Designed miniproteins, single chains, continued (4). Designs and how they scored, part 77

Each design is a single chain, and the fold is of that chain. pLDDT is the mean over its residues in the fold that is shown.

## One batch from the design tools (miniprotein)

Design m14657
Fold by ESMFold2-Fast:
Structure m14657 (fold): chain A 80 residues (1-80)
Amino acid sequence: SDVVKRILEKEIDELSKEIEELKRYAQENGATPEALEHIKKAEEFLKKAREYLKQGRIDEAVKYLQEAFKHIEEAKKLLE
């Protein structure tokens, strides 16, 4: 579905921006190794989501996008 692809591309771009913000915040304010690990995992999973989306593998793209989101949320909690 072209609509699903466009939605997923937008979500990937938004999460990529959020990861960049978290990395900047961590560098400026400090972060635990656990928080940094979640940021790194989010970045890795988001790269996989983007790769699978380019291949038209929607189910895999969604799976890795959800994993990236989970790690972003965990990093945000640990940075509080």
Scores: mean pLDDT 88

Design m14658
Fold by ESMFold2-Fast:
Structure m14658 (fold): chain A 80 residues (1-80)
Amino acid sequence: MTPDEKEFKKFLDQISELLQQISDAQKAGDTDKVQQLIKQMQKVLKKMEDKAKKMKPDQKAKWLGFISNLRSYLDGVAAE
């Protein structure tokens, strides 16, 4: 793997973990925890975006699309 591929794998692992924690917090009705986890996810997504902007056009488009979709999901969760 390239250094970028290794770093994105770590981000994906963090995102998967945070998504599971958000789901668990939503089921528990812990709104404060959901908001805290969304803020943590947004920080990870910002780091991914900063890295993606430095990539080749095909990889940049792929990762920026992924980040945009996750941000839309988080906006929906935050609105509940």
Scores: mean pLDDT 81

Design m14659
Fold by ESMFold2-Fast:
Structure m14659 (fold): chain A 110 residues (1-110)
Amino acid sequence: MKKEEIEKLFQQHNDLVSQAGQAHRAGDYDRATALLGQAEKKVEEMVKLDPDNEEFRVLLAMTRAARLWAAGDSDGARALLDAEAARLEAAGDEISASLVLMYRGSLESS
């Protein structure tokens, strides 16, 4: 039932990210940061359950960057996403690299 556990963790992650977005729009950056920290832990559990799943590693980097951004560490968030995009490009995963760079742009537009 590993698949059901991963699906539950992914749903919990999505719910936490949604709540964090609402908190951020309300100007509650401490709450947004705390919720993104909880979302990061859900993705870390997913990575442990399926360590060969590259999509979960990308999701972890994106969630960590969102938390850093919410905490006011925009330079740290950019550096993390740029490093992840470079890693994916070096691995030949141009689609995931593009997704990471699009996400970086989305954070800067917020």
Scores: mean pLDDT 86

Design m14660
Fold by ESMFold2-Fast:
Structure m14660 (fold): chain A 85 residues (1-85)
Amino acid sequence: SAEAAARLAAALQGVLDTPVSSFPERLHEIIALLKEAARALQAKDYDTAIAHLEKARALAREQGDDALAATLDQAIRILEESRGL
């Protein structure tokens, strides 16, 4: 929904505005990818945003963070629906 996409964009903007050092070290690469996804969303580049979220999801899975991976999977689906897929 447009509301879900707007909430996701706001959450990613919050990540963009937060220093990487504010997050646990294990998440630094994931947070860097989320910041790139946030910048792509500001540019309305949904394809690039989805690609960065997919990389972040893969890293979350590699770390065994199933909850984070599920959250990122939901975020990807929201952006795919917003793209008209």
Scores: mean pLDDT 84

Design m14661
Fold by ESMFold2-Fast:
Structure m14661 (fold): chain A 80 residues (1-80)
Amino acid sequence: SEELDKVIREIHRVETEILALGDPEAIARVKEVGKEFNKELEKIRKELDPNSPEFQKKMLEVYKKYLEKLREILAEARAR
């Protein structure tokens, strides 16, 4: 999944930028959003066959959603 690998690399980039800002509020929001992200991943892993196209599609959707939330956190922190 080239698309998923690309999304994961972008997540790492955005997380690194948030951490570099050293904003405690932004870091706390990342932890909160990360907990919801992990809950969604766990649900998919329990409900779907890991080798199915549906599993790959839903995993990609959850990672993309997490990336967008991280981008919002970064934008809000930078606007402060």
Scores: mean pLDDT 87

Design m14662
Fold by ESMFold2-Fast:
Structure m14662 (fold): chain A 85 residues (1-85)
Amino acid sequence: DEDTVLIVKALQGDEEALRALAKSSNPATVAQALRAAAIQGKVDIVRELAKSPLTTREDIEEALRLAEYAGKKEVVEVLRKILRE
């Protein structure tokens, strides 16, 4: 599965793989990309994915939890601000 390979690469810090997942029309793939971006501290990609029409409030809340666990302070601030809007 192409998406599975891209998810693994994105979790390993491959920004090109992460950007490819972000362009998916599959909501589950976009949610996985948001989680990967959040744990990796990729603030710009997190902002882009959080604005996707395929991203739900629950996806943002899960990404926030993962960013807090990973200590990604700037991602935490961005996601908290989005959840307050």
Scores: mean pLDDT 80

Design m14663
Fold by ESMFold2-Fast:
Structure m14663 (fold): chain A 63 residues (1-63)
Amino acid sequence: SDEFELEILRKAAKLPIEEAVKTKVKLPNGSEVSLAALAYWIGTGSTVDPHSGEEIPREVLEA
C-alpha cells in the first residue's frame, strides 16, 4: 500500500497535470483511473479529481 502510494506520487510529480490526467493506472480490480485522480486522492483524501471529474472507489485504493 505505502509503496504503491509513493510510486504514484513519484510518477505524478514528474508530469505536468495535462499528462497526469491522460496517464492511466490499472487498479487491482481491473478498473483504470487517471494518475492525476489517484495522486489527488493520496494527497488530499478527495475521491473526485477536480481536473478530470473522475471518482475513485475507496475500497480498491485501501487494498
Scores: mean pLDDT 70

Design m14664
Fold by ESMFold2-Fast:
Structure m14664 (fold): chain A 62 residues (1-62)
Amino acid sequence: SEKLIEAVKKLLELMKKATPEQRAFIREKYKQALDYFNQGKEDEALKIVEDAIKELEERLKA
C-alpha cells in the first residue's frame, strides 16, 4: 500500500540522522515489518513502522 511505502521511506530518512544505536533499532524494526509484510500481514507491518517512527521522533525531541 502507499501508506506502508511512505512510512518505510520516512523510517529510512530518519536512519540518515540516527545514532548507531538508533540505526540498529531501525534495522530491527524494518526486519520485523518486512517479515509481517511477507506473511500478508500488511496492517501489522505498517503499525510496526509507524510505531518505530513515533518512538524515534520522541527520542529526537529529548
Scores: mean pLDDT 81

Design m14665
Fold by ESMFold2-Fast:
Structure m14665 (fold): chain A 78 residues (1-78)
Amino acid sequence: LTPASPLAVTATKVLGRLQKEGEMTPEELAKELGVSLATVQRALDLLERHGLVERYVGPDGKTVYRLSADPAAARDPP
C-alpha cells in the first residue's frame, strides 16, 4: 500500500482514535497521540479531502472531527 510517511502514520492513528471516541478536537488528538497540533491538522486535512472524516463546529465554537458515516457517499465510477 502507501509508503509509511510520518503524515500517513499520524492519519492512521487519528482514524483509530476517532473510531474509539466518536469525535475529537485537533487539540485532543494532538495530546492523545503525542504529536504536534500542526501534524494533526495536516493529517485531518488529508483525511477530510479523501472523505474519511467530517469537520464541524461544536456549540462552544471548537472545531471537531469524526469518521465519515455517509451511507450514500461511495459508488464505483462507470
Scores: mean pLDDT 73

Design m14666
Fold by ESMFold2-Fast:
Order: structure tokens, then sequence, then C-alpha cells
Structure m14666 (fold): chain A 86 residues (1-86)
């Protein structure tokens, strides 16, 4: 599914950023806006993209914590929600 790949890509981008540089409030807000913009680009309404972008952050947190199986489940769930709205 294109939305499965999108969610995985966005979550992995957050993980790479968190591993490569200090997570400041400014950087966190920039990542949130970037994720929101990518979701809107795929046809998600702005208000829904705002909330769903938080889901990407949650998945990244699970990956950073070594909870790979839970992250995979959340990736599938979030991709299904995006597909309903896009």
Amino acid sequence: SKFLELVKKLAEEVVKTAESEPMTVELLLKLHEKIKEELVKEGVPEEDAEILALGIGTIAGLLLSGKEEQAEEEIKRLAEEIAKLA
C-alpha cells in the first residue's frame, strides 16, 4: 500500500533526525509541519493531517524504544486511517 510506505518513510525520517541531532522544540515543530504537509499533499484534510502527524511521532517513539512489533502494528493502523481520508 502506498500509505503503508508513506507512514514508514515519515516515521523512519523522524527516527534518523532524532539519532543524528539534538531534538529541540524548533526541530520538533519543523518535523511536525513537514509530516502534516506530506499528508495534505496525499489528500488528507488539514485538520485530520494535524492529528495524524502526531501518530507518526508515536510510531517513531516506538521504533526508538526497540518496540518494532508494536511500531509495525501502529504503521498499519495509521495507514488505514489515512486511506479513509485521502
Scores: mean pLDDT 84

Design m14667
Fold by ESMFold2-Fast:
Structure m14667 (fold): chain A 86 residues (1-86)
Amino acid sequence: SEEEKALKEAKEALDRLYQAIDSGNVEEVREAAERLVEAIKKLKDPQVKARYISTLGLLAMEAYLRGHEEVAEIVRQAALEASKLS
């Protein structure tokens, strides 16, 4: 189904974001975060959307606590964008 495809895209996009954060490359984090926002917007289940948005918030907080302020801000902005109505 289209929803199954959207769920797979969101999972793959989140995995890419984890890899980008681990790389320490701000540009890679920005690209991965933007891809994840687009994937989250395609999701139909509001509970699943909320879980991904919460995950982004937690990742932003973790990056901030590790002293990676620019990464934290990019991921925080991604959470805000994913929360916007279409």
Scores: mean pLDDT 85

Design m14668
Fold by ESMFold2-Fast:
Structure m14668 (fold): chain A 90 residues (1-90)
Amino acid sequence: SSYLKQYEAQRNLAAVTEDEVSKLEARAAEAIKEGDYKRAQELYEEAAKVAEDASNAIAATPAPDTILVEELRQRGNEALRLSKESAEDA
């Protein structure tokens, strides 16, 4: 079914995005441990953008999974919050 293929594509994009965001957040946490708050800010901003871009891509499909859109939006907002906290320490 073409519908199932579209659904699987959305889920695969969400899974790949979650992995990428988690890796960027881990790198940001390492930067904080090293005292590099500016690098941490940049990495968290990149994580937020990755999540936002994926959320927008799913939302732009003809039959978007609105739960995945909202989950990725929330993920991006959390990364953006961490970026702002890192900026205050920079």
Scores: mean pLDDT 87

Design m14669
Fold by ESMFold2-Fast:
Structure m14669 (fold): chain A 74 residues (1-74)
Amino acid sequence: MSEDGKKAKEAAEKVVKEKGKATAADVREQLIEEGVDLRSAGGAGALSAAGDSEKEFGGATAEEIVKGVEQASA
């Protein structure tokens, strides 16, 4: 897994721990803070998963975002 993928997972867990559920905007802000390239597979995967979960459930869990990062990084 890329360094961006690892940081994206850490960002996802951190933002969900703080807010309970993360929107795509929350995940984007945390990825930028952690220095993740939003155009990387990890960054794009995290944002895609968060956006999909936000549309369907109002927010994403850490597990959903981490799965998105792993699938995009495979």
Scores: mean pLDDT 79

Design m14670
Fold by ESMFold2-Fast:
Structure m14670 (fold): chain A 100 residues (1-100)
Amino acid sequence: SNEEKAIKLVEETEEKLLELIKKLEEGKISKDEFIEQYNKILDELLKGLREVLSDEKYQEVAKILLEMKLKMADALENNDFEKMKKIVEETKKKIIEVIK
């Protein structure tokens, strides 16, 4: 179903973002590389969700992702990797509630 496809995209995106945070925490990537890869991951998620969600649900998810991006920028400036992980987990939960 489109709901199952949307949930899978969100779960795969969470895994990618958590891996990206781990690479940043371990010093394997710079903050600039993190921002570039983060934006690419979110753009791919939004593109996939546009194909499987209604316009109303898509707009709600896009708003949640924009709020996550702002919170993530703040956590990134403070090198608060635990907060970054929590933001990803809380955002996933909110998006899944919209999809269902």
Scores: mean pLDDT 90

Design m14671
Fold by ESMFold2-Fast:
Structure m14671 (fold): chain A 69 residues (1-69)
Amino acid sequence: SVRDEVLELMRTLAMNGELFVAERAVKNGKFDVARELIAAIKSDLPTMPKDVQQQAEEEIAKLEEKIKK
């Protein structure tokens, strides 16, 4: 339904916003904050469509690579 499509879009936009905040935390050296945000995003991933999951997993992998020392 249109309602379900709107809710899915809103959830996708919210997750993208959380990923943006996590990226900014990494750029500012706030790695503990970034790890907590990434963990929260990962917990919500199974509820998202497969294409959104794959894109989010790729972004998370990039962020985790930047956190590695």
Scores: mean pLDDT 81

Design m14672
Fold by ESMFold2-Fast:
Structure m14672 (fold): chain A 77 residues (1-77)
Amino acid sequence: SDYILLFRMNSLIVEADYLARLAKKQGNEELAKEAEKLRRELISLNKDFLNGKLSSDEVKSKLEKVSKKLEKLRKEL
């Protein structure tokens, strides 16, 4: 449902922000920049979904890809 997708997007935005802050505290500027980039991509995805530019299936597919990228970054901490 759109409700679940919106909550999932917001959850991933918070996770990306957390990882960026953690990486910055650890002096890992490269990981911090990548996490900030993913956060910005999620914010853009949220706007496109709310503006009807993307279907629920397209949003779900893009969220899965971003989630996997965040998982990879998490393993590098």
Scores: mean pLDDT 87

Design m14673
Fold by ESMFold2-Fast:
Structure m14673 (fold): chain A 71 residues (1-71)
Amino acid sequence: SEKEEKALELAEQAIDAFKTDIERAFAYMVLGLGLAAGDLKGAFETLYNISKKFGNEEAVKLIEEALKVLE
């Protein structure tokens, strides 16, 4: 769907803002599992919490926008 496509675009931008290859790999795994389960909202909420935990303000903002698009 158009909303899912836009939300995924924002989520990918957020993952690109992660600082290490391990963080990015984990984030892509979370996103992939959410896609497979049909639970993008749950995946984005998990990514939001991780981004806040790591103090990554850019990733937090992009995931907030992705979650808002899915509303």
Scores: mean pLDDT 85

Design m14674
Fold by ESMFold2-Fast:
Structure m14674 (fold): chain A 74 residues (1-74)
Amino acid sequence: SAAEKAEELRKKAGEYVKQGLEWYDKGDFQKSAEYFKKAAEYFREAAELDPDPVIAQNYRAAAEHAEKMAEKLK
């Protein structure tokens, strides 16, 4: 289903967030920003696919948060 595909994309986004934080801890802010940007892209795709407007809005909020984190690093 679309919701199941959205959840798969959300899981990918979460993995990129984790990698972004790991690069941040290593002091590689450029790589950290790149991973947060990738996370935001996957969260946005999840938002577009999920038929539940509340869940979709939560995914969009997560994408905005990830983009904001990337922006602070550049």
Scores: mean pLDDT 87

Design m14675
Fold by ESMFold2-Fast:
Structure m14675 (fold): chain A 65 residues (1-65)
Amino acid sequence: LKEALAIAVKVTEKIVKERGLEDQLEKIKEMVLQRVYEAYKKNGSISKEEIEEIARQVVEEVAKE
């Protein structure tokens, strides 16, 4: 879990910076970490690719505002 959450933070920060949404970083990070945690609890594991997909989905949701 700790490693999955650490990867989620790094991936989220990278995508947020790439999209120019740094002012929304805290909100996006909280949403990503929550979804990663839920996925991990349901399946007992989560891949880096799944974490990246979650981060992209959350960034798109916030950008669409």
Scores: mean pLDDT 78

Design m14676
Fold by ESMFold2-Fast:
Structure m14676 (fold): chain A 75 residues (1-75)
Amino acid sequence: SMEEEIAALREAFGAATAGLSDREIAVAIRLSRAAKKSTLPLQEVLALVRARASPRELAEALGLPVGTVRRIIAE
């Protein structure tokens, strides 16, 4: 479940997840999964979410269409 994945991420990346909501961590997980061809580590995706990166900035960093990023954020 997403709840179990969020809990596992908080344990594995305590500093990278500190202060992030479950919703923000879920967005990072979904973005990382959508960007299967990206070499960007999950901890860097978490850092972008923490920095309140725009959908365009996330799309550029992950090599995703901005529409895909907007859809994932809205989920």
Scores: mean pLDDT 82

Design m14677
Fold by ESMFold2-Fast:
Structure m14677 (fold): chain A 67 residues (1-67)
Amino acid sequence: SRALEEAKRLLEELREEARKAREEGDQITATMLENSVEMGEALIRQGRYKEAVRLAKQTLEQAKAMR
C-alpha cells in the first residue's frame, strides 16, 4: 500500500527529528516527536495508515513551528 509506505517513511523522519532534538537538548520537542512515533506505530498496527500519515505530517509541522 502506498499509504503504508508513506506512513513508514514519515515515522522514520519523526525518529530522526526526535534524535536531533535530543542531541540539541530540546527535551520538550523530542518527547512530543517520540510520542507521535509511538502513536503512529499503533495506527499502522491497526491498519489505519492514512491516519498515521496525517498524524506524522501534523507533528512535523508542529515541530517546525516550535523552532
Scores: mean pLDDT 87

Design m14678
Fold by ESMFold2-Fast:
Structure m14678 (fold): chain A 120 residues (1-120)
Amino acid sequence: MIKLIQSPDLTVKEGGSATLTAKIEGTEPENLSLLMWFLQKEGEPPQLVASLDMKTGKVTVHASLAGRLTLSYDKENKTLILTLSNVQTSDSGTYIAAVLDKKTKSIHEGEGTKLTVLPA
């Protein structure tokens, strides 16, 4: 069973930085085709904000977060990492890590990390 263990909820002041992690258990990296981060805001559908293609190593970031969001993957610890710089109150929401299984083409999601950005 594939399981994503996400870092605890966090609160950051506007203009600061936030690092969110998801440890991937129950599978090996070669069995995954795509690693993803979604942002779920209240009253809105989940938005794909970043992805890593496991075949090509290509990282794609949503235009609204380009230049502020960095996605990386720590292969040794099997940990997907999202770093946000110069955080804005509009970055607040639940960040959901997800992986795409190469064989089944099923998406497996973590339970989410709530980011709260306080105004300056």
Scores: mean pLDDT 88

Design m14679
Fold by ESMFold2-Fast:
Structure m14679 (fold): chain A 66 residues (1-66)
Amino acid sequence: KIITKDEITKALVKLVLEGKITPEQATAIGRRLNALGKDTVTDEELAAILREAGASDEAIDFVLSL
């Protein structure tokens, strides 16, 4: 599955508001996504970025379900 940066950004905002990730984790994920130089990412790329930022398995599963 391919996910857009816009969809990911909306999901990160929701996860921060729900206390599932920290604002610092959301910022780290955003920087990593920008470093890829793409407007879309695969599930595998996204899962790796979320794990590197220290996101929980629950948060990763939520974002990958988009």
Scores: mean pLDDT 78

Design m14680
Fold by ESMFold2-Fast:
Structure m14680 (fold): chain A 88 residues (1-88)
Amino acid sequence: SGEEFRQILEALVNGDYEKAIELLEESLRKQIEEMNEAQKERLKRLLKTVYKMSDEEVEKFLEGDEEIIRKVAELYAEELVKVIEAAR
């Protein structure tokens, strides 16, 4: 939700990267659980195109693999940090 995203941004602004990563991991896990098959197929294409992930990594991500979820959370946090720094 917008409220969860706000908490992630606040953690990043405060330099609490571990908290931001943890919140992103929880958000990603919830989103994966709530997605239907069509939404999952669209997300697979996005992860391959934008994050250059392999078919194996994308499949593990959708299966809820903890290491891959953390990797995606870290990549997303890096993008958010760059946006925050550009706004300062």
Scores: mean pLDDT 81

Design m14681
Fold by ESMFold2-Fast:
Structure m14681 (fold): chain A 64 residues (1-64)
Amino acid sequence: MNKEQVDEAIKNLEAWAKKMLELGELTEEQYKIIMDGIKKAREIEDPEEAMLTLVKAVKEALDA
């Protein structure tokens, strides 16, 4: 996995989360968890670890 793939995943996740919040399918708390996960993933230099952080953030948000 490379950084370009992580950056694309971040952009797609951010767009999806914003859309789902706008449609009322995500709560503000769930949206915040996803956005906090994105911020954390952006600070991780290892692409695989960054992607794992994004996946964990989505799972945590959906369990909230």
Scores: mean pLDDT 83

Design m14682
Fold by ESMFold2-Fast:
Structure m14682 (fold): chain A 68 residues (1-68)
Amino acid sequence: GPLEEERKILEAMAKAKKLAEEYKKEYPDATIDFEVDGSIVTGTVSTDEVKITITVDGLTGEVKIEVE
């Protein structure tokens, strides 16, 4: 139901934030941004030299990390 879906999205957001905070420790000058699209939470940690994209699927619990 709607409450279970909301809970899964909140859990995905918490996971994305935790991972972004770990990368922020390594890249202290990085800009952090978060977006939610349906069940997908995307966290971006960006510097002039590196872009780290953290994608968490709230429905499956899958975590994908891409470094550019």
Scores: mean pLDDT 82

Design m14683
Fold by ESMFold2-Fast:
Structure m14683 (fold): chain A 83 residues (1-83)
Amino acid sequence: NDEALFNLAKIYELNNDPLGAAKLYYTLVEKFPESKYADEALFKAAKIFEETGNVEAAVALYKELLEKFPNSKYAAEAQEKLN
C-alpha cells in the first residue's frame, strides 16, 4: 500500500541508497496519486535527485509537485527551485 511504499523508501535512504529511495517515492506517486503521502513523496524524490546531481529529474519533479499539489506545504520550496 502507499504507507508501505513510503516506509520502504525511508529504509532505502537509511541504507545509503538515495536513488532507490527516490524511485520508491515516485512509484508511490504513480500508483497512489491521491495518497496523503503523495506530495511529500514527490518532494523527497525531487530533493534526492537534486542532491545526487540529477538536476533535470529534480526540476521535472518540482514542476509536477506544483502542478498536482499547488496547495502543498512543499509548494513554496518547489517554486524556489524553479526560479
Scores: mean pLDDT 87

Design m14684
Fold by ESMFold2-Fast:
Structure m14684 (fold): chain A 78 residues (1-78)
Amino acid sequence: LGTGTVEVVASKVLPEGSTVVASTTDGDYHAEAVAQADANGKATVTLRGLRVGTHTVDVTITDKNGNVEKQTLTVTVT
């Protein structure tokens, strides 16, 4: 396991209470974290245990009405 940590911030203002799930895989290692959007529409999810290098993070956002948005981010741990 690595010691890297990355914060994933939603790319848009979200309805309050939206659920954000972020996940990444690196070989046999998996990291997943969940957060809910606050009253200002912000959500930050922290992924831990990442190795130095470039990681692809899949983000799934589900609002209170069941609308689902998926996005993919590339993050680099140095």
Scores: mean pLDDT 74

Design m14685
Fold by ESMFold2-Fast:
Formats: sequence, structure tokens, C-alpha cells
Structure m14685 (fold): chain A 69 residues (1-69)
Amino acid sequence: MELKRGIVSALDEVGEAPTPEQVREALRRAGFSDELADEIAEGVAKRKPVLGPLDQVKVAMLALARNME
């Protein structure tokens, strides 16, 4: 819950047309580890662009949660 809110906030800061590099950098600025930032950025990059930025983060977080279980 806390982690998800932080990620949503960081991605909101990136703005329009974010690249995976910008997503990774925003997460690093928010205090997330390089490894976690890379996983989330890769998750966003792999998703088809049908979802808004917040929806893409939610989908990536669900994928990470399933992978960590």
C-alpha cells in the first residue's frame, strides 16, 4: 500500500510520454532501489499503451506482487 502510493506519485511527476529511463529516474528520486525501479520501468514498457500512466503503474505493481509471491 505505501509502496504503491509512492510509485503512483513518482510516475505522476514524470508527465506525458514518459520513457522507461524517466520512470526509473523518478522512482530513484522517490527513494526506491535501483532494482525495484528497473522492474517497474520494464513492466510499464512491456504493457500496450491502452492504459493511462496510473493504470500502467497499477498493472506493473500487480505483476511485481505476483512475481514476489
Scores: mean pLDDT 58

Design m14686
Fold by ESMFold2-Fast:
Structure m14686 (fold): chain A 80 residues (1-80)
Amino acid sequence: MVTIEVELKDGNKVTVTVNEDGSIEVEAEGEAPEEVIEKAKEIAKLIHEYLKSRGLEPNTTLKVKEEELDELLEKAKYLK
């Protein structure tokens, strides 16, 4: 299970979880921008696929700010 907790600029949180079967769950406090949710989903999926490819159980929680998502997404794209 890979979880990305995003702290939005208004202080609300969005949590995206990728389960072991690859299903994705999204929990949002209040109104969350769709772009933030989609970036968090992609990051969680990339980390999940990376850990699985290395023979590791995907059990990771990352807490990030909305403004850090672009940098984290770029880093996650280079995981192989």
Scores: mean pLDDT 78

Design m14687
Fold by ESMFold2-Fast:
Structure m14687 (fold): chain A 95 residues (1-95)
Amino acid sequence: MEREELERIIRETEERLLEAYENRDKEKMREIMLELIARILGVSKSEVRNTPREELVERLAEVLSRVFGVPLEVAREGVENVLGAVELAINNEKP
């Protein structure tokens, strides 16, 4: 996957996540994240659903480290922060 393609996919995903968040559509947010992860890893959404979070973080960090040329630990921290923020948004219980 080329750096420019990955950057475009991430930007499009951010826009869709923001729209789903504004609409309080937690199911859509989960679906968008599954699609993003599946696309980055080159696997099916079902494989993403069946993969433990820790393994997803490691796989994503490896791809991002390779594509963007950053240290693996930096990529892993970035992935954890983004997934944590999305999980917090999905688990928002405000009426």
Scores: mean pLDDT 78

Design m14688
Fold by ESMFold2-Fast:
Structure m14688 (fold): chain A 90 residues (1-90)
Amino acid sequence: SELDKLFEEALKNADDPEKLIEYLEQIEELVKNSKLSEEDVERLHKYLKEIADKILSVKDKIDPLTLVNLLMRLVALGTEAEILYRQQQR
């Protein structure tokens, strides 16, 4: 799946904020333009948690403002996916 590939690349680049942001932007675009299944939303939340955990494990290498912005972006992405999924079920 394209989504799985993008999350794997994001996870590999969790210590590189610029590359991570590029992959997160691609994931956001894919989420907005795709019909998400319940399984897709579950997988997305698991990947977002893994990325957050990885970012936090290398937090000392990341600018504090960039760190906060990355974590906020992950929360926003998870929330958007949940909202879009619920709207598609109506």
Scores: mean pLDDT 81

Design m14689
Fold by ESMFold2-Fast:
Structure m14689 (fold): chain A 69 residues (1-69)
Amino acid sequence: MLSEVEKKAALLGQYASDLGAELGLKVRFRVYDDGIVEIYVNGELVAKIDMKKMSLEEAKRLVEEELRK
């Protein structure tokens, strides 16, 4: 269970970093062992996503919305 959630979390973090780079934003992410992913832009928490409760595609959409504000 955790390994699949960890894979989704890692893919989401990578997506956020790549999108941040394209947008010229300083993006950091943190993955917790419970499957929570926190995404930070310029040191501010902009998204907190539970990868146990949503698909990678849904999470990517949320991240895109937050980073494109």
Scores: mean pLDDT 81

Design m14690
Fold by ESMFold2-Fast:
Order: structure tokens, then C-alpha cells, then sequence
Structure m14690 (fold): chain A 76 residues (1-76)
């Protein structure tokens, strides 16, 4: 795995954990999004990761506030 792939996975995992901790996501929603994102095998840059979070979050019916928080956290 590239350093970029490992770093992006870490950012996504931290963003998901923080959203759950803040009450923006239920445990089931966090797990569903994590599983969907784990199926992406390509190396994502920050912009691509934010776009994927929005796309999958919408498909899963996540709150807009949670989706925007996650997209922002991944881009930081």
C-alpha cells in the first residue's frame, strides 16, 4: 500500500470515530459507511475522498450535517 492510501484510511477512520463521538452518526451508520468506504481499493486524494464520503453518505441516507463534517475532516 502507498503512504497516501494508508494516510487517507487513517483520516477516514478518525473522521468516522469523531462523528460518532459527537453524536452526528449512530453506531450502525458509522459501521455502514466504514464498510462501504472499505470497498474502495483505489488511492484517494483529499478531494476524491471528500466526494466519495458525500456520495456514499447520500446513498446511505446519512444526515447532511454528518456528511459535511466528514467531508471537511477528510480534507483537513
Amino acid sequence: KSEEEIEMRGKIERALAEAYRRGLLSFDQMVALAQALSKIKEVLNAEEAAEKVREIGEELGLPEEAIEFLARAVRE
Scores: mean pLDDT 77

Design m14691
Fold by ESMFold2-Fast:
Structure m14691 (fold): chain A 96 residues (1-96)
Amino acid sequence: ERERIEEAARRIIEESLRAGLDAAQSLYGKQSDQQIVQVGQQAMYQAAVDTGRRLAERHGREFALQALREAARMAREAGDDVMAEILERAARELAA
């Protein structure tokens, strides 16, 4: 159970980072740095919500919420407060 939650948390972080990077790279040189950051963060949030919803469909809402909370904890431990806040917001969206 714990190992499955940690694996799901790593997947959430990986998918969110990939979405943010892809969004930022597609706008590089076309938008201001501030706009690129905003679009990247929005893409990270949407990917976290979407991944959380897929986890809820397969493993139940409680598992998905635990995975999102664990992902936020892992991000905070790594010093990525922005990612942690995005993941906490995604968990609140899934809980509503």
Scores: mean pLDDT 86

Design m14692
Fold by ESMFold2-Fast:
Parts: sequence; C-alpha cells; structure tokens
Structure m14692 (fold): chain A 64 residues (1-64)
Amino acid sequence: SVDELIALVEQTMQQALAQGKSPREAVLLGVQTLERYLEEHGITLSPDERSQVHRALQRLAEAA
C-alpha cells in the first residue's frame, strides 16, 4: 500500500538522519530506497500514488 511505502521511506530517512546525514541526503536515500523497492517487487504506482509518496517525503524533509 502507499502507506507502507511511506513508512519504508520514512524509516530510511530517519536512519540516515540518525547517522548524521543532512535532510537533503536523507531525502535522496529515501527516494533511492523507494525506487529500488518498486523495481524489486514489480510495483507500478499511479501518478496520484507517486504524488502522495513524494509529498510525504517533502513533508518529512521539512520537519527534519
């Protein structure tokens, strides 16, 4: 689900921040983790679902 993907990228970003990476680096790692997960599982997101995930990533980056 989209919520599950958001949780995955949030976890990746939180781990990156905990390791001392910048919010910008955390976002890049989150995006990379998302794209890899989608490819590995053969998941295709609709434009709306992709927008929801990207919006969550931006919100998390702004909050960091």
Scores: mean pLDDT 80

